# Designed miniproteins, single chains, part 42

Each design is a single chain, and the fold is of that chain. pLDDT is the mean over its residues in the fold that is shown.

## One batch from the design tools (miniprotein)

Design m1444
Fold by ESMFold2-Fast:
Structure m1444 (fold): chain A 74 residues (1-74)
Amino acid sequence: MLSEEQQKIVQSFEKLLKELAKVHSVERTRAIGEALIKWIVNELRRLGYPEEEVELLEKELRKVMEKVIAEKEA
């Protein structure tokens, strides 16, 4: 289960990506989302977060990205 802090990261990511999706193409929104996820994941690993927590957060961030993209394509 994601911590309260990790849930806040996911919520902030969703809000940002939804705003970006309003002005960017599907392809650009995906590219930005992928870059942000990689940056967040690498930063958490650098800070010494357990791999299990990093993996769970990455999975949730990817689900949010796919949801935002699907909503934009509809």
Scores: mean pLDDT 83

Design m1445
Fold by ESMFold2-Fast:
Structure m1445 (fold): chain A 88 residues (1-88)
Amino acid sequence: SAARAAEAERLLELARHNREAAEQLRRAAEELRKRAAELEKKAAENPEDKKTAHQAGLLESTAGLLEIAAETSEWIAERLEEKAKELL
């Protein structure tokens, strides 16, 4: 069916966009973790500066949330790809 083929194509395009979004989220998480590591090193050199340690923790937590979002987007992509296979 032409309609089924068109729907499969649409689902695969949505899956591709979700995988691209996941890659961007993972890249953002990696950059936040690099920044957190630098702040943790700075906090270790100045233990009286509790603000720097707190900022490092917030960046690590944010990176973790971005990784969960990336995993969710990858999970959605996998479900879309499986549905597309059922239509072909």
Scores: mean pLDDT 91

Design m1446
Fold by ESMFold2-Fast:
Structure m1446 (fold): chain A 110 residues (1-110)
Amino acid sequence: LPEELVQLNQQAQQLIGEAVDKARQATELARQLGTPEMTEVLERITELLERARNGGSGEALDSLQEALSLIQQHQPLIDELKQKSPQAGQLIDQMIQLIQQARSLLEQVI
């Protein structure tokens, strides 16, 4: 099963990379909208996703779970941003889906 585990890791890393791109785009929109609290939350999420991208499978899984926890803790700020910008809302929803998919793949490896 080593070849299968390598493939799952590669797929998870690709999804993490896509999530980083969505997080960066959402962060730029939040800055343009003048939402400093939400910008800070998105920057923290982006840092966790970049840590997941550069770390081993265990570090990646922990970082993805921390990112999802931050999203849950700051759901009211996310909802406010979605009302101000449906485009930012779509980027955040896509980011969350990518994080959840990457986590599920990594849980199969570990």
Scores: mean pLDDT 86

Design m1447
Fold by ESMFold2-Fast:
Structure m1447 (fold): chain A 84 residues (1-84)
Amino acid sequence: SELEEELEKRIKEALEEMKKLMEELRKQGASDREIQIAAGKKMIKFLEEETEWLKKIDTPEAKKMAELFEKAREYYKKKLKELE
């Protein structure tokens, strides 16, 4: 579906940005913990923005995907709290 293709593109772009951020932080001497916290925050923001976008599409498929992204966001928030 067009929705799945758009989501795959957005996920791929977000993962490439996260990889670049993580590599840059490693070069700066950041700890594994600091890198994980930064990556987690970026993932939470991505999931928030994508959830808002999906909610605007007004299809059953988009609503179901938004629910999955909200659950993923809660999971990453919990993991981030454990690292801080």
Scores: mean pLDDT 85

Design m1448
Fold by ESMFold2-Fast:
Structure m1448 (fold): chain A 109 residues (1-109)
Amino acid sequence: KEKELEEEAKKAEEELSKLEKELGVTRGAVEIAEWLHEHADDEKVQEKVREILKESGLSEEEIEEFLKALKTGADELLEWIRKLYEKDPTKATLLLSKLGILVLEEEKK
């Protein structure tokens, strides 16, 4: 289980890196959190975010906390992500990488 999440995190980081090179841009946690908050009312973005949270191994409680923080503000979302990094850096890395991919894919449209 833990080894599988580490492999998934590495693959997600590699996919994000490839997309960043393709687009010539890099998005950090601050920029990802700001973008997600700006799109908090977009149902299609919310559906994609919820799926990413599930794929990243978050519990239903963690998913609801994340979505509440996302709707509240970028700073609240960043603090939630920071706390996840302290508790489970592999899960946080996987989540942030997948969210970064989503942001970059939506921005290139």
Scores: mean pLDDT 80

Design m1449
Fold by ESMFold2-Fast:
Structure m1449 (fold): chain A 81 residues (1-81)
Amino acid sequence: VDEDDVQEALVLIQMVVNDGVIDEKTAKLIASIKNPEVQKRVAIRVAEDAVARGQDPDAILATFEKAGMAPEVLAEVRAAL
């Protein structure tokens, strides 16, 4: 996976994150990333930041699931949190 692609996607996601909180819109945007490895890395980095800002990890995972994130990507995000 190209790290530049991950960094570009992360910058775009960070511009729409509301005070570091992962909402349905942010989760849907991350879940729309076509490359599963890029999606996984972006989801983990954004989720780690949201947890650091006080968001509940279970709430983050539930929001990603509702947004249609693949179960295998969800498992990797859960393992990283």
Scores: mean pLDDT 75

Design m1450
Fold by ESMFold2-Fast:
Structure m1450 (fold): chain A 88 residues (1-88)
Amino acid sequence: SLEERIKELVEKLKEARKAGDKEAEEKYLRELALALDEAVNQASAQGKKVTARELLEEALKDESKEFQEYVFNALARLPAKLAEEAAA
């Protein structure tokens, strides 16, 4: 499911950040932004109003506040237009 894919990408991003792997961080942030956009569009097609931020908060609920803030800030700084939707 999209929810499981988002969780998997969050875990991969966490590992990349701990390893200091900047290339992997950028890759997983981009993939996470795309997955969040897809999930928002799928929910909208079903008549549900959900934001990328709400989906991300659910995926990050068991993570530290520090990691949560890192992910929100990193997505907001991503050059892709989809990053703005993922951070809103």
Scores: mean pLDDT 78

Design m1451
Fold by ESMFold2-Fast:
Structure m1451 (fold): chain A 73 residues (1-73)
Amino acid sequence: SPVQELIERINNLLDQLEEAMAAKDFPRAQSIAQELRTLRKQLLSTGDTSREVALTLTRITVALSAVDFELRR
């Protein structure tokens, strides 16, 4: 399904973001965070109320908050 493909893309980017943050590659982390913000809006626009979508949205929000915290330093 298009929603499942979107979730898979988001999960792949979340893994890449964790790698970038661990490496302290903040320019790469910012680029990935921007793509995640765009995909979060797309996921919200689907109107899908499933638990899988809700958990994916929570994961994005937590990850973006972590990036914002590190970039404030």
Scores: mean pLDDT 88

Design m1452
Fold by ESMFold2-Fast:
Structure m1452 (fold): chain A 69 residues (1-69)
Amino acid sequence: SQQRDLLLQRAQRAQQMADRMRQLSQDLRDRNRRNGIPSQSDINQYNGGLLSSQRLTDGSQQLLNQVNS
């Protein structure tokens, strides 16, 4: 159905965005590690990116569950 296909596309986009956010957060952490002791602000930005990535992944899983129900 069109609705199922749309939900799958939304789930895939959410997962791709989550993966990108995770990669960017890891890259930031690696750069901060190379440049010395990271500031609390840098740590907060890294952790915020990971939290956002997790929320997008959870949203993607909820959309997939709607397709399978």
Scores: mean pLDDT 74

Design m1453
Fold by ESMFold2-Fast:
Structure m1453 (fold): chain A 78 residues (1-78)
Amino acid sequence: GPSATAREIAALLRRLGLGSLVPEGATSLPVAAQEALNRMARALGVPELELPVDGSADEAVLAKVRALYARAREGYAR
């Protein structure tokens, strides 16, 4: 089955409205999902949170997705 880290990333992507870009049971992050997250990071003014477009779904990716989710919530509060 998918790792705990991959499941947490998928849950955050669903909260960001990107759940359709992550297949069930995925152990890597699809390129389309990484590109969508990177577009969101640029739109929110946090390009430092951009992910490598290499399919990685590790704890470093999870940390950046968590930070991006927090910034997205702040952006919608205005």
Scores: mean pLDDT 77

Design m1454
Fold by ESMFold2-Fast:
Structure m1454 (fold): chain A 116 residues (1-116)
Amino acid sequence: MAENSEAVRLAERIAEEALRKAGKDPRLLGVGEGATPERIERLLAANRATLVEEREYEVKSEEEAVEKLAEILKEHEDLERVFVLAEEEDGRLVFRFLLFRRDGSAFLVTLTLPLP
């Protein structure tokens, strides 16, 4: 239970810094949760959004994760909300960022960071 909470807090920090770096409002960030497929589906349904794009990247550091997410966020001018989900799997941190646009489209960005 404690391990999932730490991964979520790190994902929220990455998202907040990336939003600031992209010139977006950090208040677009929703409360982070542990990542499960059911939570992703629930968030999409609750926001009546359709997942239209998925991007996956392996990053070596928190700094690289912030830079990659900020780059992606800059491409989305009509961003309404960002949800963060995080999990620890097999010595890796997996961060999933759901980006919701006003048109009802959603984008999933997955960043994987190896644990030291």
Scores: mean pLDDT 76

Design m1455
Fold by ESMFold2-Fast:
Structure m1455 (fold): chain A 81 residues (1-81)
Amino acid sequence: VAPSSAQVAELLAGVGAYFRSTGDPRAEALGEALEALAKRIREERLSLEQALARVRDLVTEQDLPEGLLDFVEALVAALGA
């Protein structure tokens, strides 16, 4: 059973909420960006492939933590994309 774009958005929202809960201003800013991306995926009705591409672009452009990149890569591999 492959995740949907809605599930990708929910995962991003969850990760964003986690970063916002840390009390670190840098992590809070990152959490806001992830939540904004999750909302945009839902509002623009992006496909799974488009949602994953947006996540990869955000990770690459924002120089996000290596662990988050590994998580995204594991998710993409599990989807066969």
Scores: mean pLDDT 68

Design m1456
Fold by ESMFold2-Fast:
Structure m1456 (fold): chain A 73 residues (1-73)
Amino acid sequence: MKDTPLGRALDKLGAWLATNPDRRPDPALLEQALEAARAGDFETAAALVEQGLRNLVPGPPDFAALDELARFL
């Protein structure tokens, strides 16, 4: 990934999910991160991804949201 705050946050999350596939970031936090990224606020998007990494909930990863976030890099 690119060496940006959002890139590093997504890289850390991807590494975590590779070893813990039954846990995911809170969908509300990922949706807020996508909204921020779509608005061009990549600093807020990165912070929300890192918050999601700290607030994992049970369930499969939302790969569609994560893939969309990665496309902004």
Scores: mean pLDDT 73

Design m1457
Fold by ESMFold2-Fast:
Structure m1457 (fold): chain A 77 residues (1-77)
Amino acid sequence: KIEDLVAEVAALLHQAGHTGEAQRIAGEILDAIEAGDKKKALEYIEKAKKIVESLDLPEDVKQQILSKLDQAKKLIS
């Protein structure tokens, strides 16, 4: 369930104090999925992974988010 994985990513980012990034990342991915734009959804997931890598996050939280984004990518592809 792609929407559940995206919601979990947003929740983890929000809890870590990155509410703006959480809202933007979730919004971009979910909008692309709703539009049926699989290619754009994959592009937004890759963009989200790069953003998450650059954020000041505990390593365990960062790895959880990246794992969930990779799972979402596999469900789309």
Scores: mean pLDDT 85

Design m1458
Fold by ESMFold2-Fast:
Structure m1458 (fold): chain A 62 residues (1-62)
Amino acid sequence: MEEELEEQLKKRKELAREIAEKLHEIGLAFLEDLVKKGKASEFGKQQLELEKEALAKFREEL
């Protein structure tokens, strides 16, 4: 019912956030795979770790 509009809006916001988070995870997974295969420099490895921390902080925030 329309009276559930607020709940529906919250769910849509959560879905949008989940989609954005998944996209970031996919990108990071690609970079991580690149590092595992030894195709990344030392700088690239450090960048990957920093990006993982950034994503973790995003997840810890509500």
Scores: mean pLDDT 71

Design m1459
Fold by ESMFold2-Fast:
Structure m1459 (fold): chain A 70 residues (1-70)
Amino acid sequence: SNKDKYKADVQAMIKIAQSMATTAADKAQVDAFKKKYQDIIKKGGSVKDFFDLNIDMSVFILKKGVDRVK
């Protein structure tokens, strides 16, 4: 289903974010993403909940990508 696809996408993005986390602040942010994902699962999350988390993680990954080229 579309929901399962968004869930899988979120899990993949958490792994990417973890690989890019270099500072204590980065690691805390990744832990916050993992906590948010678990909270969505516990509450029977909507497609919108997974989509919004995916956007938040995309922003984090893009910012870390920019930091790598500076």
Scores: mean pLDDT 81

Design m1460
Fold by ESMFold2-Fast:
Order: C-alpha cells, then sequence, then structure tokens
Structure m1460 (fold): chain A 118 residues (1-118)
C-alpha cells in the first residue's frame, strides 16, 4: 500500500541518516538500496507521490552529506538518485546509457543542495 511504502521511506531515510552520522557505509548502502527498490516499486505502480517522497529523501541525504563535508562523490551519488526519482515522477523515460537529462537534473539538484546547506 502507499501508506506502507511511505512508512518504509521514512524508516530507510532515518537508517541512512544514522549510518552517515556513524560513518557506517555498509548500513548506508543498504538503506539507499532500499529507497531505490521502493522507487522501482512506485515506477511499476505509476505512483508519482511515492516517487516524489523518495526523491525528497535522497535530496535531504545529499544536503546532510554536504553539510557534513563528505566527499563530492557521495553528494553527487545522492543527487543523481534524487534526480532519477524526480524524472521518473514526471514520467520521463530514461535510457540505459549515458543520459544528458539525468546529468542536467543532477546539476540542478546539486545547486539546490548547496543553497539549502548555506
Amino acid sequence: SREELLKRIREAYERAKAALDAGDWGAFSQAVSELARIAKEAIENGDKEVLQEVAKAFRELAIDAYRRGLPDDVVDYLATLAAWAELQARGEKLPSGPDKRLAEETDRIRAEVRAAAA
């Protein structure tokens, strides 16, 4: 159900944030993977609202990572996931290869992360 998916998003976000705070990259990777799995379920069901909540979770994690001074590759990874979920929520079809649209949306989210963290 949507309510169950939204609960799973909140729980996965809290685990990812706690993992960032602890420097536990294994737990962080597992929580991020769960958010990505929820996004895939939402894509299959056409649930744009769940996709928006996953995008928000990834954006908030990117802001948290940036504020903590974590490496740019971690921030970029999270921003890319947020961009992917946002584009999917808009119903945009992404190719399996290099995607200019995903790169452009990632750059936009990176700018939002820096502005929000200021």
Scores: mean pLDDT 82

Design m1461
Fold by ESMFold2-Fast:
Structure m1461 (fold): chain A 76 residues (1-76)
Amino acid sequence: MTIEDIFKLYDKDGDGALSAAELVTLLKDTGLLKDKDNPEEVARTLIETFDFDKDGTLNLEEFASLVKFVGLENFK
C-alpha cells in the first residue's frame, strides 16, 4: 500500500485531514503501541510533532512525514 492509500483508508470524513481519533485507530491497527502507552497521548504527540500547520490534524504531506518516521512505508 502507498502512503496515500493508508491516508485515505483512515480519513473517514474524506476531508483530507486525519484527526487524533483516526490516528489512534491507525496506531492500534499497526501495533505501534506498547502495552504501557496511552493511545490518545501517543496520537497527540505525533500530531504535535508533524502538524506543521498547527491546525490539530494531519494533512497528507504531514502524514507522509509521520509514516516515514515510524517505518509504515512498508505496510502491506
Scores: mean pLDDT 72

Design m1462
Fold by ESMFold2-Fast:
Structure m1462 (fold): chain A 75 residues (1-75)
Amino acid sequence: MEEAIKYLERAREAARQGNLDEAADLFVKAGDILEKEGKPDLAGVTYIVAALVRNGYISPEEAARIAERLIEKLK
């Protein structure tokens, strides 16, 4: 759980800096960890967010907000 949170925190910062490719990669890594930890629903949401970020369907600000909400849900 702590490892997934760390990747989501890094994804949030990458998104805030406008580095959407890095943010998308970090969301994928967070999703992989969540899947391994037996949280497939949260992993699925995280993978969808990664795809939306990578394809430019959501803003950097929205990507950062989603990362923050996922972090709060995992605490």
Scores: mean pLDDT 83

Design m1463
Fold by ESMFold2-Fast:
Structure m1463 (fold): chain A 85 residues (1-85)
Amino acid sequence: LTRPLSEEEKKKLLEGIEKILELIEDPKATAEEIYEAVAKAANETDDPLLGTVVVAIAVLKATGGSEEEIKEMARKALEKIREEL
């Protein structure tokens, strides 16, 4: 399992999550924009949980998941990660 995050790492991760959650609530935001935002946050924070969300979005896109399904899944996953910070 990943080592405990520092306070600075937690803050960076929380800021990334909050930004993505705001994007999810924007009706103009596409599933692709959300995917790119999560992928960027995962890469910048090196967080395995965000990496798991990236994979989940990619799988939903590959299996014909709707933008609403992708947004709902990403929202639930990100809120869960935020609550654990």
Scores: mean pLDDT 79

Design m1464
Fold by ESMFold2-Fast:
Structure m1464 (fold): chain A 55 residues (1-55)
Amino acid sequence: MAEKIIEELSKTHEIQKVELGEEVLTIYAREKGTNTHLLLTYDLKTGELLKKVEL
């Protein structure tokens, strides 16, 4: 699941840091075409985006 989430996100975002937890995947990314930095949290069981924070 984590690899699939990262691969899809990398098509639209520059991935700067990844933290793999037991139940969640946290990614620090920069949106391509903008200077917007994002902190994204995904559920590893479902692959759903749980939280999106603009930095």
Scores: mean pLDDT 81

Design m1465
Fold by ESMFold2-Fast:
Structure m1465 (fold): chain A 71 residues (1-71)
Amino acid sequence: KGASEEELLADKRAAAELVEEAGLEAPDPETASAEEMAEAAIRAMKASKDPTLAAALGIQAAALLTNAELH
């Protein structure tokens, strides 16, 4: 089975939580595209001083971009 809309929404929500943990405002995961959320995660990754948080943000951005490519 391919990735569902619910799985993509879960990935966007996970990215939004990490963006907010980095101290930035996240786009709404229900209305933002995967590319918009990935862009926010990349910005948060560059701004983060925590290497673990930066790595998690990078992983979520990659997952969102991969899902956008497959969709």
Scores: mean pLDDT 77

Design m1466
Fold by ESMFold2-Fast:
Structure m1466 (fold): chain A 140 residues (1-140)
Amino acid sequence: VKTRDPASGVYFLGDWEEMAEAALRLARLDAEVNGRPVGIGRAVGIDPDGNIKIARARLELGPEERYVVVMVEITKDGKVKVSVVEHSENLSDEEKLEFAKEVAKELGIEIESIDKENLTLYGTISKEKVEKLIEEIRNG
């Protein structure tokens, strides 16, 4: 089964799990190929309405494999949701939220609230930063 190009817009109709899986596989490849104990992976999509989805994964190789995957959802009007969607069982909620906060900071997201029960951050991003992200994704 061939994975569809995330840039096709069709990928957004329930395929967040495929984006999360792709990010995690890229994180493992990053760790293994670069001989590092920690790998980072990213998968990105844009829907036809201009909403952005980014899956970010961190994977630590070792006797006890540790990983966390975060989904970032950015609306065209600059509203942001950052959710922990996949993880190994050996991570604390604090470690999961810390990675979500790191991803938010890297993307220039201003965090407005934290839902600790659902491991989700809500925030905003400026229109200029949204337009730059769309340009980087389409021109990459």
Scores: mean pLDDT 77

Design m1467
Fold by ESMFold2-Fast:
Structure m1467 (fold): chain A 100 residues (1-100)
Amino acid sequence: EAEELLEKGKKALEQGNYVEAAYYFVKAANLKPDKKYVPLLAEAAKKTLEAGDIESAALAMATALIILGKEEKARKIMSALNNGNYEEAEKLVKEALEEI
């Protein structure tokens, strides 16, 4: 199940379907957390952020941060997103991407 989602995410990423890739990587990581998802989640977060999809970027980045044990940073990103503060969410995602 998690491996199937991982392969679907990789295929979506190769095809430039970054939102779909982020979705599959988040689902795979939630089913079976593993550090192997961190670079894939970071790439999906970067690509969705560049495309202006702050929600997908925030979800992917928060998931990667949780795997890395950085729960406070993940919480801040999700709090900004849930409060509709997209400017703060974007800023926090960019800062997190520079640290991993």
Scores: mean pLDDT 88

Design m1468
Fold by ESMFold2-Fast:
Structure m1468 (fold): chain A 79 residues (1-79)
Amino acid sequence: SKAEIYLKSLPGEQIVFLVEFPENVKSSEINDIAEKFGGSVKVISPGLYEVTVPKSKSVEFAEEVEKLGGEIISAYPAA
């Protein structure tokens, strides 16, 4: 609930997530998830991804990340 309120409070129409996934989750799987929510992916390092999604899909994206064993490190408005 607090995370949802935070995400909805961010300005702009797109949110950038910094997310970490366990080793068994491949970059292709992360790309598929981002596409599902109308977003895009940038690989920062092994297991660490920067994912940009529409703010309207940000809560559902965050839920999918957690469901797959990923961790949200940070979320901020797209530049």
Scores: mean pLDDT 81

Design m1469
Fold by ESMFold2-Fast:
Structure m1469 (fold): chain A 77 residues (1-77)
Amino acid sequence: SEEEERRRREQRELEELLEEGLRVGREKDGVRSGLREAGKKILKYTGSEEAAEKVIEEASKSVEEISEAVKKLAEEK
């Protein structure tokens, strides 16, 4: 169905944005910029601020945890 097709497309786009954000996380501001762009895209597709906020909140937590781990490893040298 069109609904399922849209859901699959949104999930794929979110995964791609997260992967790209993690790669750019080696450059400090890239990850947050990626999440902001993902939020705009989700809001546009769903028309729901609540849905967009929830997805960005979850993604942001994961990205921040990874970023902190990488930062600690770098600071150990």
Scores: mean pLDDT 60

Design m1470
Fold by ESMFold2-Fast:
Structure m1470 (fold): chain A 75 residues (1-75)
Amino acid sequence: TPPLSPVEEEVLLEAVRKARDEIMANAQAGDAVGTLEVLAKAFEELAKKSTNPERKEAAQGLADRVRAAAEAYRA
């Protein structure tokens, strides 16, 4: 797995922190796709709220990658 940049790591930690309860609920239900969808939504919200271009791009990139992972689980 390629390492996350410092900006990507900060965005991931903030997204997980904000969506923690929903992530835990989906994980308890065994819903991997639901977990990824919640995380993608959190990244999309961070991208919308960010005024820093680097952080905005990192958040959107992570959202796209997580949505691609969710689609792979459906295949």
Scores: mean pLDDT 79

Design m1471
Fold by ESMFold2-Fast:
Structure m1471 (fold): chain A 80 residues (1-80)
Amino acid sequence: EELLAELAREAARAGNYLATALARRDPSFAERARALQEEVVARLPGTEPLDPEALSLEEAEAGYRAAAERARALVEQLAA
């Protein structure tokens, strides 16, 4: 149960970083990315909101990879 909650938080964090990276690659997506991040924060309390304008593309991509890797490790623990 606690592991599943932690997985949900890491998945949400990965989604936030991915949305930020997409906004950086395509500035026209910035408003949509912000709305998606707000929805994630509203559904999963404790998820840190990200400002697409505050992070570089490289920082957002690195954050996504790190969060996705942590989520993958948690899925592997649940499958064991």
Scores: mean pLDDT 70

Design m1472
Fold by ESMFold2-Fast:
Structure m1472 (fold): chain A 60 residues (1-60)
Amino acid sequence: GGVSDQMARSIGESLAKNGGVSEEVGIRAARNLRGVGATMALMASKDPETARFLALAASR
């Protein structure tokens, strides 16, 4: 099972805010990563550089 749409949106917003990228990029990254995205977003909320890198890489 994947993550819920609400969880993906919340994770995407957190990634965008911490990484300094657009909300669309953050949400796309979270949806692409799914279950792994939840764990990555928790780590990214601690490290802004990780949030930015993850959002850019997952949006490709």
Scores: mean pLDDT 67

Design m1473
Fold by ESMFold2-Fast:
Structure m1473 (fold): chain A 81 residues (1-81)
Amino acid sequence: MSLRELLEEAIARLSEVDPGLAEVVRALAAKLPEDADLAGATEFVASLIESRAARETDPAVRAGLLEVRRELLERAREALE
């Protein structure tokens, strides 16, 4: 799986939970070169989701954000093996 495909999946999932964060990640993904470091890029996006989740007061939205983060990091780990 490419970094682009991995981020596109994360953006689609985030659009269901936090459309504003999905647009932030989409804008970030558009600025990344095709040969961007997959580990660094996914860690950065995961940190943005974690920071957003930490400020979220709705427990259902927070759980959804953390689930997207978990899936992103898991898929990135698989892509690096």
Scores: mean pLDDT 81

Design m1474
Fold by ESMFold2-Fast:
Structure m1474 (fold): chain A 79 residues (1-79)
Amino acid sequence: SAMEEELRRRIAEALLELTPLSEEEAERLADGAVKLLQAGMSPRDTAQMVRDALLELGVPEAQARRAAERIAELLEEAL
């Protein structure tokens, strides 16, 4: 839906602003986050999974935390 595409775009933009991820990596994580939320996962748990993925990709802890906090906000606004 248009709302899901907009949410995915906002999450990808936040990831690109707050982390050193490539556009492709950011878009992939954003798509994953939206799909988890649609499957009934809470915004908090979804954001935590994104944080874990960012840490595995080598994103510094402080940046990963800030990105996950911003993503949690975007996911909560979408409910």
Scores: mean pLDDT 88

Design m1475
Fold by ESMFold2-Fast:
Structure m1475 (fold): chain A 78 residues (1-78)
Amino acid sequence: MEKRILELAKSILEDGGELAIEYARKVGDFKLAKLLEELKKNPDYSGKEIAELAEKYGISPEVLLANLEFLKTLLGVE
């Protein structure tokens, strides 16, 4: 899980970070938007650190993984 979260977060933030953040804001997921903004500012997070940060925002690692997979598909990022 942690490795996949890291790979997805890097892919989304590198190629579609602004669009991912804007999408989260439009659907009212301000916690996801804040998490993505934080990761964009500090790109040196490990997958474990990303999962722990998500839990601090009230997002379970499974929910984060599902949201990142959806965003990757929606944005067409690799």
Scores: mean pLDDT 77

Design m1476
Fold by ESMFold2-Fast:
Structure m1476 (fold): chain A 107 residues (1-107)
Amino acid sequence: MASLEERAEKARLFTEYLDWIKSQVKDKETQELIDLLKDAILALMGASEENKPEMLEKIEELVEKIKAKSDEELQKKLEELLKAIKDVILNNMSVEELKEKIDKIKS
């Protein structure tokens, strides 16, 4: 499992990326869903192994709700975000790999 410092850095990268997505959204309800998604990701990063599947399902549900209110560009960015979250949790993706992936999605 990643160290506490690595988990904190991964959580920081996800929250910065979601803040960037939120800045592109004008709809207040969608912004509020993005804030809930940030909270869910922080909870997932701090969760025990047995609780991670349940937390991931909640994140998937929140992503689908946001996608339903989003244009095609934002939907694609949210799909790439969900894939990055799964890669971190299921494949223990490094901080460096996550940063590179987020930088590509932001471009």
Scores: mean pLDDT 80

Design m1477
Fold by ESMFold2-Fast:
Structure m1477 (fold): chain A 83 residues (1-83)
Amino acid sequence: MPVEEAVREAREIIERNPEDVPIAEVQAAVFITVNRDLVDRYIKELGLTRDQFFDIVVALFIKGYTEDQIIAYLDELIKKVKE
């Protein structure tokens, strides 16, 4: 399942990059706070827990994604789930 794969990959990225996690967690918390309504939509549409969603966003910031790239990634993930 595309969502299950995304969660698994996010956990692997976090485990492999422990030094980047504290900064990425701050970036993820800011992203979620600023985009609250959009984030609630993503969590609902993807069937994720808040913790699983947070892990995905943290992993994307570790990978050097911008806010726009994270939004594009999440929109594409929803599209794959609806197929």
Scores: mean pLDDT 86

